# Designed miniproteins, single chains, continued (4): the designs that were tried, part 100

Each design is a single chain, and the fold is of that chain. pLDDT is the mean over its residues in the fold that is shown.

## One batch from the design tools (miniprotein)

Design m15467
Fold by ESMFold2-Fast:
Structure m15467 (fold): chain A 65 residues (1-65)
Amino acid sequence: SLEEKAQRIRHALAARGVYARDGVEAARLARELVESGRISQRELGELAGLSPRTVSRVLRTYGEL
């Protein structure tokens, strides 16, 4: 599910020292980091074990909340 993929992004961010309380906050923070150029969607996908397209979908769905 997209919720499980958001949780995988949360764990990937924690490995980089960025801590979110849930998958929604993790997607929002990840979107901010991608938009600022601090991390790429490709790097997030590699860390979370997700395709770049899946990362993009999670960030769009939950990053707006």
Scores: mean pLDDT 82

Design m15468
Fold by ESMFold2-Fast:
Formats: structure tokens, sequence, C-alpha cells
Structure m15468 (fold): chain A 99 residues (1-99)
């Protein structure tokens, strides 16, 4: 419970930064991706499948954003790298709790 709440807070801080550097349409796509990732984490029972699904979602988000907003490629790469860090740290804490 607390692990997912902490992830939401960290993602919201990252989205607030994104609102200062990216267009509103890009920020909307990022919010949808964050919601989808959290849903995947809450609904997926297989921890190994969960890791693959989250990495896939982040890769699709990065490719889609860079295709639609190529002028923001550096900001998108930085943002997705931070999202990946938050997701991986969250998954490690969940893995420890399951051990």
Amino acid sequence: KAIIEQMRERMEELIRWAETVLPPDAVAMIRQAVDSIIETIEETEDYLVLQMLVEGQLSVLRQTLKRRFPQYAAQIDALVAQMRKIARETLREIGKALS
C-alpha cells in the first residue's frame, strides 16, 4: 500500500516538472502512461511478467512522445529515464515484500 502511494507522489513531482518543459498534449500522454503503469503494478500477480510489462509501457511511451514531439527529444529521454528509475525502485520494494 505505502509503496504504491510513494510511487504516485514521485511520479506527480516528475509530471509537475514536465508541465514546465513539455507541451500540454505531451503531459496528458505522460499522465495516462503513469496511470496505466500503476494499474499494471496493482493488477499483475506475476512479478517477472510485471517487470516486462512496465519496461514495455515505458519504451512505447518514449517512442510515441519522440515521434509526436521530436523537438523535445532530450527532455523526453530525461523524463522517461526518471520514470524508469521510479518504476524499478518501486518494483524492487514490491519484490522484497514478496520475499
Scores: mean pLDDT 84

Design m15469
Fold by ESMFold2-Fast:
Structure m15469 (fold): chain A 94 residues (1-94)
Amino acid sequence: MVVEEEADTVEEAYKKALELGEEMARKGLDSARVRTSPPGRAEFTVERGEDGRLRLTIRLEGPEATVELEADMVPAKDGSMILVDSRVRVLPNP
């Protein structure tokens, strides 16, 4: 099941994406997405991989560049999320 939410700011969308990632660890959800409202420049996606890791992908579209951040997380036994790897990519706008 995919859960989708909206937020008024990029900061609020990020916070909601982290909270949904923790809920995915607890409830066995497959995917979650948060977008800014109005829809446009920020998208936060949490997906479950085959190895049981959760991947948070943050895509921020700016006037000069698109920034893509990926974080791989493993649920701990207490239900918190452990960050195991992160990657940042900056793509210049054409």
Scores: mean pLDDT 67

Design m15470
Fold by ESMFold2-Fast:
Structure m15470 (fold): chain A 89 residues (1-89)
Amino acid sequence: SLAERVRRLALEALAERPDLSEEEKERLAEELGREMEEALELLRKMSEEELKEVLEELDKLKETIEEAKKKGDPRAEIYELLREAIERA
């Protein structure tokens, strides 16, 4: 499933995070997988023009995403995964 693929990608990304416990990594990966799958199901109902607007909004959030990464906010990773998934759509 998409959630399983996102979970694997999230776990691989989180493996580089020595500040997180293994239990925290698993929990975050599961949460990211579910949120990403829900978001992508909504995006699949959008037109190409609407998808471009979403990508433009993600581009505008680049600075916010970079600041979130500096603070160790795992939501920064979900934005990158979402962007990658939209670009592949």
Scores: mean pLDDT 66

Design m15471
Fold by ESMFold2-Fast:
Structure m15471 (fold): chain A 92 residues (1-92)
Amino acid sequence: MREATLRALRRAAERLAAESPDPLLAELARLVARYAEALLAGDEEAAAEYRRRAEELGRELLATADAATLEALGRLEEEIAEEVRAEVEAEL
């Protein structure tokens, strides 16, 4: 179950990174994807580093974000939640 959740998170984040018109949001999504990948590989040190960088960039984006960036962040949260839900239900 946890591995299925991490795989769903990685896929959603990679998709947003490819589709995002905002380069900072794309970088945030890439960091989230790398975080999930590191956890799947059992590399807790790399995961902690990617998480720290993603949290720092996320705070910076929220402080300077325009409406389009905020909408894109909302879409990322919705896509991750939907893919996680679908993956969890497929495991049942």
Scores: mean pLDDT 73

Design m15472
Fold by ESMFold2-Fast:
Structure m15472 (fold): chain A 69 residues (1-69)
Amino acid sequence: ENAGKLAEEASRRGREIIDRARKEGKVWTTADGSVGYDLETNRELAALGRAFLDALDEIEKNGKEVPLK
Protein backbone atom coordinates (compact mmCIF):
# COMPACT_ATOMS: atom_id res chain seq x y z
CA GLU A 1 0.00 0.00 0.00
CA ASN A 2 1.61 3.25 -1.22
CA ALA A 3 0.42 5.48 1.64
CA GLY A 4 1.74 2.93 4.14
CA LYS A 5 5.15 2.90 2.46
CA LEU A 6 5.27 6.72 2.54
CA ALA A 7 4.30 6.79 6.22
CA GLU A 8 7.04 4.27 7.05
CA GLU A 9 9.66 6.23 5.07
CA ALA A 10 8.61 9.55 6.62
CA SER A 11 8.68 8.02 10.11
CA ARG A 12 12.17 6.59 9.50
CA ARG A 13 13.53 9.91 8.17
CA GLY A 14 11.93 11.80 11.05
CA ARG A 15 13.59 9.49 13.58
CA GLU A 16 16.95 10.00 11.84
CA ILE A 17 16.58 13.79 12.04
CA ILE A 18 15.59 13.64 15.72
CA ASP A 19 18.38 11.16 16.60
CA ARG A 20 20.95 13.47 15.00
CA ALA A 21 19.58 16.50 16.88
CA ARG A 22 19.57 14.54 20.16
CA LYS A 23 23.20 13.48 19.66
CA GLU A 24 24.14 17.13 18.98
CA GLY A 25 22.36 18.35 22.14
CA LYS A 26 19.68 20.22 20.16
CA VAL A 27 16.66 18.54 21.80
CA TRP A 28 15.17 19.75 25.08
CA THR A 29 12.06 19.26 27.22
CA THR A 30 9.91 22.35 27.75
CA ALA A 31 8.11 23.16 31.03
CA ASP A 32 4.81 21.74 29.70
CA GLY A 33 6.44 18.39 28.88
CA SER A 34 6.72 19.08 25.15
CA VAL A 35 9.91 18.37 23.22
CA GLY A 36 11.70 21.30 21.58
CA TYR A 37 14.26 21.37 18.76
CA ASP A 38 16.59 24.00 17.35
CA LEU A 39 15.47 26.08 14.35
CA GLU A 40 17.38 24.01 11.77
CA THR A 41 15.96 20.70 13.06
CA ASN A 42 12.45 22.19 13.08
CA ARG A 43 12.93 23.31 9.48
CA GLU A 44 14.09 19.83 8.44
CA LEU A 45 11.09 18.22 10.15
CA ALA A 46 8.72 20.76 8.55
CA ALA A 47 10.24 20.13 5.11
CA LEU A 48 9.82 16.37 5.60
CA GLY A 49 6.19 16.89 6.64
CA ARG A 50 5.47 19.01 3.56
CA ALA A 51 7.13 16.46 1.25
CA PHE A 52 5.10 13.66 2.86
CA LEU A 53 1.81 15.53 2.45
CA ASP A 54 2.64 16.39 -1.18
CA ALA A 55 3.46 12.74 -1.97
CA LEU A 56 0.36 11.52 -0.12
CA ASP A 57 -1.82 13.97 -2.08
CA GLU A 58 -0.34 12.68 -5.37
CA ILE A 59 -1.08 9.07 -4.38
CA GLU A 60 -4.64 10.02 -3.38
CA LYS A 61 -5.26 11.78 -6.70
CA ASN A 62 -3.52 9.36 -9.08
CA GLY A 63 -3.00 6.15 -7.06
CA LYS A 64 0.65 6.11 -8.13
CA GLU A 65 3.67 5.58 -5.90
CA VAL A 66 5.64 8.79 -5.24
CA PRO A 67 8.99 8.85 -3.39
CA LEU A 68 9.83 11.45 -0.75
CA LYS A 69 12.33 14.12 -1.75
Scores: mean pLDDT 75

Design m15473
Fold by ESMFold2-Fast:
Structure m15473 (fold): chain A 87 residues (1-87)
Amino acid sequence: MKEIAELTVKAVEYLERARELLRAGRPREEIEAQLAKAEEYMRKVRELAPELSMEEALELGIEYGPNPELVKRFKERLKKEVAESLA
């Protein structure tokens, strides 16, 4: 549980870094490097717990991870952005 939470928090940290780079107008290659790191950590979570959804992994990251505020903020933002994309 804690290991999955820690890996999920790492994935979220890299996704947020990618977002910061995108907002700063950094080159696509730099953004893609952060996204690749996030995907690597998400893949590790899936290998350890293949039955967990992304939402369930994020919930574990909030409950047991070292930075619950970061993951909560990310989850809220992702939900809003997905809703806006479908509108």
Scores: mean pLDDT 79

Design m15474
Fold by ESMFold2-Fast:
Structure m15474 (fold): chain A 110 residues (1-110)
Amino acid sequence: SEIEKMRKILEETRKIIKEYLKELEKAKTPEEIKKITEETIKKLKELAEKSEDEEIKKLIEELIERIKEFTEKLIENFDDPHKRNILLTALAIEAAGILFEMELIIRKKE
């Protein structure tokens, strides 16, 4: 089923993002953030390439761009715990919004 394939992509995207946010919280250096982010972007690009649905693919690509934007700011503000916490929270909210949009697309196609 095409719907089952899209749900699998959504579930894998959720797992990648959950692990990414967890690893960012544990990161002790800007270099660790960069490495974790590069590995996460690679995984998301592979999921986008596997996605047969153009709308789901575009949302994963949007998620990659949000990750790049927030990660640059996280690295710049690494020595400010208050700003890091705000940026991590904002990234989590943005990612949740994109994942919710993916869910809505799948539900419309059921």
Scores: mean pLDDT 89

Design m15475
Fold by ESMFold2-Fast:
Structure m15475 (fold): chain A 80 residues (1-80)
Amino acid sequence: MTIKITTDDGEVIEIEVSKDTSVEELVRKLMEAIGISQEKADHVAAVLKAQGVTGEELIEAFKDGISESFLKYLVDNALK
């Protein structure tokens, strides 16, 4: 399936994921698309997993699109 990221510049980036994609792989793909490092992506994934978030829940939440600003918010919150 495809998740669409709307960038701060108004562009749309499409990310291909499967329904069995892990939290780590999904977050890595989304963050890489907006130029965020794998190290930061892995830290965000670890925080989300610690909070009980699953890959399926993230895919369902993001299936209709997600903003670059929200992805940046996740990075900032994970690095606290």
Scores: mean pLDDT 81

Design m15476
Fold by ESMFold2-Fast:
Structure m15476 (fold): chain A 79 residues (1-79)
Amino acid sequence: LPPATVKVTALDAAGAVLAEHTLSSDGQDLTEEDDAAGREVEAALAAAASAVVELTVGDKSGTFTLRRVGGEWELVARE
């Protein structure tokens, strides 16, 4: 698989950072430690009002901004 990097930033309603995690595969499958970090991100997102996800795969990159609306996550920006 191409190398991938995912950076997730969880933000509260005031825009303060609750958690920030970077996961990298380096072209390999994710480790058990990476899986644990993913669970921590999920826990932070449960308390967050918005999130920014920065994804890089090979030579391609994109940024996704999500917001909580009525308890659900909605994609509000993609670049």
Scores: mean pLDDT 70

Design m15477
Fold by ESMFold2-Fast:
Structure m15477 (fold): chain A 58 residues (1-58)
Amino acid sequence: SPEEEALRRRYEADLAELKAQVDEIMKRATPEQKEKLLEQYQKAVDILREHYRRRLAR
């Protein structure tokens, strides 16, 4: 469906943006913050994927 294609495009764009933002924040983060950020990033990626899936399915 066109809706699925649009959703996939947004997911890909959001994922790329998230990674870019995290990478930039990581450059300025303390070692402790880096650990937290990486852990949160991993969880956020999984949650984002599931969220987009559920949003489409409702």
Scores: mean pLDDT 80

Design m15478
Fold by ESMFold2-Fast:
Structure m15478 (fold): chain A 90 residues (1-90)
Amino acid sequence: EFQEIDPEELVKEAIEYLKEVYGWTEEEFKNLSAETVVEYYEKALEAYKKGDLESAIKYMKVAHAQLYLNPSLSESVRERTQELLEKYIN
């Protein structure tokens, strides 16, 4: 599924979601923390466990977009988030 999606479109959708639901600004995207990224991966996992695949994918896209916008976070959380991602995709 993600292999069929343009990475720019995926990031755009996640940014739009964060702006609409959480009121995030461009400045806030630059000041993201590792804890915030992990929180969205946890929300994705919880939604998956409840059978809400749409919400699970949405939260996962949000977490991924945050890592893309702040590459320093990828170094901090990459291994943890990758393990969580694999569990609910596979």
Scores: mean pLDDT 63

Design m15479
Fold by ESMFold2-Fast:
Structure m15479 (fold): chain A 120 residues (1-120)
Amino acid sequence: SEEEKKLEEERKEIAREIGAVIAAIGLVEDVLLAVRRVLAAQARRTLDDAEVDALFAQIGAQFGMSPRVVEAARHLYLYLVTGDERHFERARELLLEEVRERYGLEAAEETARRALEKLR
């Protein structure tokens, strides 16, 4: 029936939106995983900038993160160690660009933005 078709299309749209929101949370969790691992390594031994960059690249490769997600994690790390707000803004910009390109949904982008803002 027409009513059954309408309900099915509404269910598909809801499922797509929920899926995109969950995936956006996953990208934020990937960024946090990379940052935590680098901070843990830094706590054991002082790493120079080249060693930090190499470690982020290694973690990114290990967990299948895109170069943009790895760069976002690097900027979030720099914000946490320096307090420089420009690094937080760059991390947010990069991650929101990744969410936009992958999912194209404002709900997913807003979810990622809110999750990052809680880290300030």
Scores: mean pLDDT 88

Design m15480
Fold by ESMFold2-Fast:
Structure m15480 (fold): chain A 51 residues (1-51)
Amino acid sequence: TLIDQLDSPDIDVVNQALSELGRLGDRDLIEEALEKTTNPGAKMALRSILS
C-alpha cells in the first residue's frame, strides 16, 4: 500500500508515495497514513498536505 511505502528504506519510494497521496487528495487515507507511518519526515509532509 502507499502507507507501507512511506516506511521504505528507499527515499525515492517514500517521495513517490507522498506525491501520490497528495495527488489523490484523500484526507481519510492521508490521516490513516499519518497514524500508521513510523517515518518522521513522512509525518511532517503529511501534516503539511492536510493544512
Scores: mean pLDDT 81

Design m15481
Fold by ESMFold2-Fast:
Structure m15481 (fold): chain A 58 residues (1-58)
Amino acid sequence: SEKVEEAKAYVEEVLADDSLSEDEKGKLIGDFIAELKLTKEEIEEVREYALEKVKERE
């Protein structure tokens, strides 16, 4: 879905922004997902994607 792709792109952009703290990144991503009016399944897909991207940075 276009909204899921938009959310994934936003996750990548926020995680790549070195000017933001980890707390700020989490809040921005969470707020953006909430505003997109995603289905429960789409929210889970975006959350799994974000978690995978965070793990890649460890």
Scores: mean pLDDT 78

Design m15482
Fold by ESMFold2-Fast:
Structure m15482 (fold): chain A 68 residues (1-68)
Amino acid sequence: SEEELDEAARELARKKAEEFAERMLKEPGATATIEETEDTVTVTATVNGKTYTLTFDAAFYKELLLKL
């Protein structure tokens, strides 16, 4: 159902954000934070004095799941 797809899309977005954070945290002294809203999961990571922000859109992953 649509509710199951919405939940799966949010779960996939969250998983992608966590994978990115884990990759960045492999660097010594790195930090990462994850902020989740109803529509997005945003990772902010600081590595070697540089800050990276990456946003994962649940709607994008919902469309991807519908096409697979």
Scores: mean pLDDT 82

Design m15483
Fold by ESMFold2-Fast:
Structure m15483 (fold): chain A 87 residues (1-87)
Amino acid sequence: MKERIVNALRADDTRAIYELSQSPELSERAQKLLRALLDYKMGVPFSQIKKDYDLSDEDLQVIKDFLMGRISIEEFAKYLLGEKVKR
């Protein structure tokens, strides 16, 4: 699973990311985080994304850190799978 997430994010493959956000192999939390990322790409502001997906401040910060390049694709994939982020 981690490699599938890493490959989709590295390719910036919106379709693959969307398919992963619907995957029963991922937790509901991981699906929400991927959907939040897609909504941001569609122009939805972070304030609305936080409300729509009931994201924690930590979840929102990790998405922002990923988008700004402060954490690697691999670190973001680990976070989606329930591991703690190293910054």
Scores: mean pLDDT 79

Design m15484
Fold by ESMFold2-Fast:
Structure m15484 (fold): chain A 84 residues (1-84)
Amino acid sequence: MQMTLSDDQVKELFRQLVDELAATGDPAYLEHIRFMALENSDNRDVLEFMRRELQRLLATADAASPTVKAQVQSLIAGLQRRIE
């Protein structure tokens, strides 16, 4: 499924999902983040924004499980491959 949101709207929604995952640890937010990061955008600036927000998540998500952190690290690597 593709979103018809502007780049700024995609970035804001992504930031909100990252903040919710950081606060709750709920895997439902991780699944939405994964969908947006891997399937909804080919714009380089948006991909770099998403990569930075996931890096911020790893720094601030003290309560996140090792499994969630590993999946976030995998998403960062996936975004980096799409950028480079």
Scores: mean pLDDT 73

Design m15485
Fold by ESMFold2-Fast:
Structure m15485 (fold): chain A 82 residues (1-82)
Amino acid sequence: KEKLFMSFEEAEEKLKEKGRYDAVEKLKENKEKFEKALKEYEEKNNTAEVRFARKMSELGEEGIPVSDEEIEKLWAELKEEY
């Protein structure tokens, strides 16, 4: 699953590499939501968490910095699905 898209840990590490520590805190605050989404993912393999991880992976590959506001929007999408 991690080799197909960015996991929570990979997203956190990627954000730290870009110096986005505020965004890392946002991810931590939503960790329980993320863990619940992982349980959904293991059953369906296609949830908001997966879409979020794919988006983060795409941005990381292009080396595009993700702003705090963009991270908030991505997490809001995940939150709205649950």
Scores: mean pLDDT 56

Design m15486
Fold by ESMFold2-Fast:
Structure m15486 (fold): chain A 64 residues (1-64)
Amino acid sequence: MEKEKAAMKEFVASIKEWALANFPNGEEIAARLDELLARYEAGELSRAEVVQEIAALLAAARAA
């Protein structure tokens, strides 16, 4: 795996662990994060797009 893909994978894994610990719907958030990572690895999303989508997902979870 390229270094950039490995870094994104680690970042997403850290956010998933944090979401599972801190949100009642953490499993749903983790599943959405897995979908974003899969789309990034498929070349459908850029790094910037993945980061923006993660930020939006976490903001929505905090607002609920």
Scores: mean pLDDT 78

Design m15487
Fold by ESMFold2-Fast:
Structure m15487 (fold): chain A 61 residues (1-61)
Amino acid sequence: MSKEELIEKAKKLIEHTERILAEETDPVVQRVAQHELDRLKKALELAESGKVDEAYKLLNS
């Protein structure tokens, strides 16, 4: 997977997770979604810094 493909995938997952978090009313689900969002943002940061393999592992773990 290219760096560009990984960045696009991470951005789409972040947008989707942010939408879920905005619409969700269950505090347990909100906590899980927030943890997932933090993980996805970390993966995006790693991909943008050129750590593509680390970002890929984080997105697919």
Scores: mean pLDDT 80

Design m15488
Fold by ESMFold2-Fast:
Structure m15488 (fold): chain A 90 residues (1-90)
Amino acid sequence: MEEFDLEVELGLVEIQVAVAKITLERMKKKGNPSKEELEELKKFLDKVIAQARDVLERARAIGNTRLAASAEQVLKDAEELKKEVEEMLK
């Protein structure tokens, strides 16, 4: 049950990262995203990063190396998106 719950939570975090990526790409295509839109995306990514870290630590705690590796990749993807948003806010 716990492992299945983590797989579902990881899937939801992956969807959230995909949504953030599409949102950022659309903002770039518009050529001038507002500071408010970028700050909202940053807050969203902060929550996604926190969720990815939680899933990673829980996957490690139960010894599921596959879930841990997937969660680590999702965390890295979310952190890279956040860095890009932070650069656009400068």
Scores: mean pLDDT 85

Design m15489
Fold by ESMFold2-Fast:
Structure m15489 (fold): chain A 85 residues (1-85)
Amino acid sequence: GIIDQIADEAISEVKKLAEEGEISEDEAKMCAKAIKDASSKSNTLDELKDTLTSELKKLASEGMSEKGALACALGFIKGVEKVSS
């Protein structure tokens, strides 16, 4: 469905940021897992946004860098733009 498409595109954008050296490969993997976990718990785009926001806050409190969290959020925004535009 559209939620799975957004998740796949977001993960692709995050992987690109890791390839460009903006974040580490480990941070890209953490972000990809958060996006997949959020999408599995969400049936709408609004639920996906809320769930992902909560997962990213948890990852930040557990040691993900501010740059990693921002890159994850930017990848998600680009994923939404590619699927919804």
Scores: mean pLDDT 81

Design m15490
Fold by ESMFold2-Fast:
Structure m15490 (fold): chain A 81 residues (1-81)
Amino acid sequence: SAEEELREKIEKAREALIEEVERQRAAWLAANPDLSPAERAQLEQQTQNRIQAIEAMGEVELEENLKNNFYPEELAYAVAV
């Protein structure tokens, strides 16, 4: 159904944004191996705040955020498959 297709599209888009946030965190940790425990805790808190914000996004907000973080072709491919 159209409702099921929309829900799947939203969930795939949300998952893609969360994966990108986690990828950015991992890349930052790899580039900064000497981070203190306090700095690592701040990075983890920032990461969780970003994920929470993504989880709270509606369809319109999610689509706007994806336009800024991913190329439409990459997202369209991930959602279409």
Scores: mean pLDDT 70

Design m15491
Fold by ESMFold2-Fast:
Structure m15491 (fold): chain A 92 residues (1-92)
Amino acid sequence: MTAEQVREAALATREAALAAGASEEEAGKLAGLKAQELLRRGLEEAGIPDEVAEEAAEPLREEAEEAIAAVDGERVARVAAEILERARRLAE
């Protein structure tokens, strides 16, 4: 799973939720949850240790917390994708 695939799937989830009649807030929450699920799967599939995943997430923690608090699914997806890419680079 690539960082771009995480972002695209999260955005597709948002669009599908909106098409199904969800509010923008609800669609944003669903997109953020999808991005977090795919980040977890991407880390597991790549065999990345928890220590490396934590190191990759550290510089993005504040941005991730702000994006989640704002219910900004697109921003959550971008942060999740960046964490996955950074974790893969650190695991090399």
Scores: mean pLDDT 80

Design m15492
Fold by ESMFold2-Fast:
Structure m15492 (fold): chain A 69 residues (1-69)
Amino acid sequence: SPLEQMVADLRKIAEDLGREDLLARLDSLPNLTPEQAEEEIWRIFSEIAKEVLTRAVDATVARQKALRA
């Protein structure tokens, strides 16, 4: 299913980010109702997206500051 594929992708990204807390939350999904699991998947997705974007922006700002020094 699309949600199962999303969970697999989110787990891989969370591992790459070193976010053990998100991996624990993903591993807890089978203990939730289907509705709760879907909501939690979207919350985890939003948190990962924010982290990835924040790291990309911070890296860009750091590069620009280094070039001005």
Scores: mean pLDDT 82

Design m15493
Fold by ESMFold2-Fast:
Structure m15493 (fold): chain A 75 residues (1-75)
Amino acid sequence: SPEVERAKEEVLERVRETAERVGIPEARREALLEAVRLQLDDLAARNSDEEFLAIAKEMVPLLEAQIRALAEALR
């Protein structure tokens, strides 16, 4: 649905912004974005639109925390 596609784009944009802000190298950012895209596609395929939107909202802060932890581990 258009709402699901928009939610996927919003999650990917937040991941990109957070990764850039904390200084994740470009090659690793591309790998992260691809992994997140595949995860979002799988979640959308296995859940209703309503369930997916709820998961996507919860997922953003968790992904942001994981990206920050990765940046710290790389320093």
Scores: mean pLDDT 86

Design m15494
Fold by ESMFold2-Fast:
Structure m15494 (fold): chain A 95 residues (1-95)
Amino acid sequence: MKEGEEYLKLGQEYLKKSIEATAKGDYKKAEEYAGKALKYFEKAYKYGKASKLEVQSMGEFYESAKAAAKGDLKTSSKHTSRGVGLRLLQIGEEL
């Protein structure tokens, strides 16, 4: 279905916007964009266009952005590390 592919594309676009906001120090916008990315990855997963590991990785990046928006950089770093680990595992399973 084309809908699942569009949801994946939107999730990737919002993830990119979240990363760009983080690079600018705008942690509140980074949290907002990461939350939108997670919702679109969850929709893509329901249509069979994203893996469970991609959704879990995006969930960790969202929790990281939420912690950073609150000034909790230590908790943010832990969630980022988990998200990266899940993404690397997902890439390994696709190979």
Scores: mean pLDDT 84

Design m15495
Fold by ESMFold2-Fast:
Structure m15495 (fold): chain A 74 residues (1-74)
Amino acid sequence: GERIRNAAASGGGAAAAGEAARAGGKDPWLQALHYGSQGNAEKAAAGLKAAAEEAGVTLSDEDARKGGQSLANG
């Protein structure tokens, strides 16, 4: 929607992803980016695992933890 486009223009990818998740997108990847932007590495990691599962890829616990920590740390 228009709000997602406006968020992307003003705040970059992380802000756009957070807005999309809040707008009811319920996409696990967007939720991972949203929680990562808030410093919540554990929920970001859980979202990354769910997003990988939807893409047909098995993400290891170690890779998910590292990804979530990277998103939380910036």
Scores: mean pLDDT 66

Design m15496
Fold by ESMFold2-Fast:
Structure m15496 (fold): chain A 99 residues (1-99)
Amino acid sequence: SMKEKEEKLLKYKEVISAILLAKNFVEGKVLSSEEMEKIVEEKLKEILENESEELEEKIEKIKELIEKYKPEFLEAAAALDEEKLKELYREFLEEVEKI
C-alpha cells in the first residue's frame, strides 16, 4: 500500500540520519541542516537503487537498535552530557558495524 511505502521510506531516512548524526558527533563535525538533508537524500537514492531483502533486514535491525538506544540518548541529552553522548554514539556505531 501507499502507507506501507511511506512508512518504509521514513524508516530508511531515520536510519540514515541516525548513522550520519552519530558519525558527525563522534568526529566533532558540524553540518548545517541543509547539508545533512542533501546527504540523507543521496544515501536514500543509493539504497533504493540497490534495494534487496538482505538490505531491508539490515535496516530493520538498525531501526531496532535506534529504539533500544533512544532512552539513553534522551537522558544524556537532557543532562547536557556531551561525553556520555559521544560514548553512546560510538557504541551505537560499533553495533551497526556488526549488522
Scores: mean pLDDT 83

Design m15497
Fold by ESMFold2-Fast:
Structure m15497 (fold): chain A 65 residues (1-65)
Amino acid sequence: SDLTKATIEISAGLLESFGAKVEIIERDGELILKIYVETDDIKEIAEKMAKDLEKHLGVKVEIIK
């Protein structure tokens, strides 16, 4: 949905403002977020956001350090 995509894009922008890199992939109608983090502090923030996005939007999130 448009709202789901907007929410993902806003979340990605917020993570990038903290110094993460975000890649959004669509495969077979499923959205996958790849979040690249350089520090444990950013990883913790990314993990909390990932859990909320997975629970509320049904998207898959991969966190890479």
Scores: mean pLDDT 81

Design m15498
Fold by ESMFold2-Fast:
Structure m15498 (fold): chain A 55 residues (1-55)
Amino acid sequence: MSGLDLFRRQVRDIVDRLSDDIDRAYRVMLQMADNIGDLRDDALRIAQQVIDDHR
């Protein structure tokens, strides 16, 4: 959770400095949202394992 606070500040700072890099800011926001819920990587690993086990 400490990382989320740092990420939020970084996103704000990045947007202010890189006004033209809207796409990057959007991607960072998506990564932050994913971190708040669960680690996407962990979910993907589980999904891949389930798919492989069933296939």
Scores: mean pLDDT 66

Design m15499
Fold by ESMFold2-Fast:
Structure m15499 (fold): chain A 65 residues (1-65)
Amino acid sequence: SEKLEELEKKMRELSEKGTELFLQAREAAANGDHKALADYAKKMQEIVEEQVKLSREYQKLLAEA
């Protein structure tokens, strides 16, 4: 079950990072910093893709128990 624990940890870290990026993106948008906003959007997309991957791995491990 170390693998489930590790996946939970990774998913939680990604969620936290996503929240921070969202808040920074909102501030960048409010300040008209379109370059920073675009950069944050790219990073958020990468987080979403990784979350989907980890979620699938987590579900697969649960189904094997």
Scores: mean pLDDT 85

Design m15500
Fold by ESMFold2-Fast:
Structure m15500 (fold): chain A 81 residues (1-81)
Amino acid sequence: SEVDELLEETIEKLEKVSKRAAEIMREAKEKAKGKSNQQKLDEFKRAMAEIMADPSLSEEEKKEVEKIARETEIKLLELIE
């Protein structure tokens, strides 16, 4: 699935910024495994809210995660009808 491939690429980018952010996003990907692309987008958004609320991430790490996530969300929306 192009959506699952995009999410895996996103997790790899997140791991370079914060292993915790990558972990949260990987859990979201696994929870949405075999579900609709809309449900995958919903899990992605929920994971982003969790990452942004996580006190272990610095403000700088959160800003970099937000940039990566914004690029991914745009691409996800292009893949969803």
Scores: mean pLDDT 87

Design m15501
Fold by ESMFold2-Fast:
Structure m15501 (fold): chain A 82 residues (1-82)
Amino acid sequence: DEERYRELIEKARSLNSIVAERFADLLRRALLLGKSPEEVYEELKELFDVMREEEIKFLEAALKGDWEKAEKYIEEIEKELS
């Protein structure tokens, strides 16, 4: 669903975070390839072993549309990158 992808991309960009920008870029590529957000999530699970817990929580919250939690997890990631 292109509309759902656009909403996710806009929300991710609004967080003003490099992690969220990378997520938005990933969603744009998935849209071009005709992949669903669920297929993107399954592919991202392959990376969970090398991702920090807060990055995984961000992705789960963002894909579910829980932007309040996603923003909180982005703030934690940004503190770690500081």
Scores: mean pLDDT 70

Design m15502
Fold by ESMFold2-Fast:
Structure m15502 (fold): chain A 61 residues (1-61)
Amino acid sequence: SEGENAEKLFRLLATEDVAAIEKFLKEHPLSKETRDKLLPLVPVLVRDPEARERIEALLRA
């Protein structure tokens, strides 16, 4: 289930929809370990610099 949520978040990162990503993280809290694994993928998947910065902040919270 956490692995399934991590996969869903990975797909959401590619959409760059910050609002959808924020909502997903509020509804499906991920462990720090899982968030830390996803953080280095954000600059690869998210092209928009503003969206990237906002998403990285959400994953660090």
Scores: mean pLDDT 83

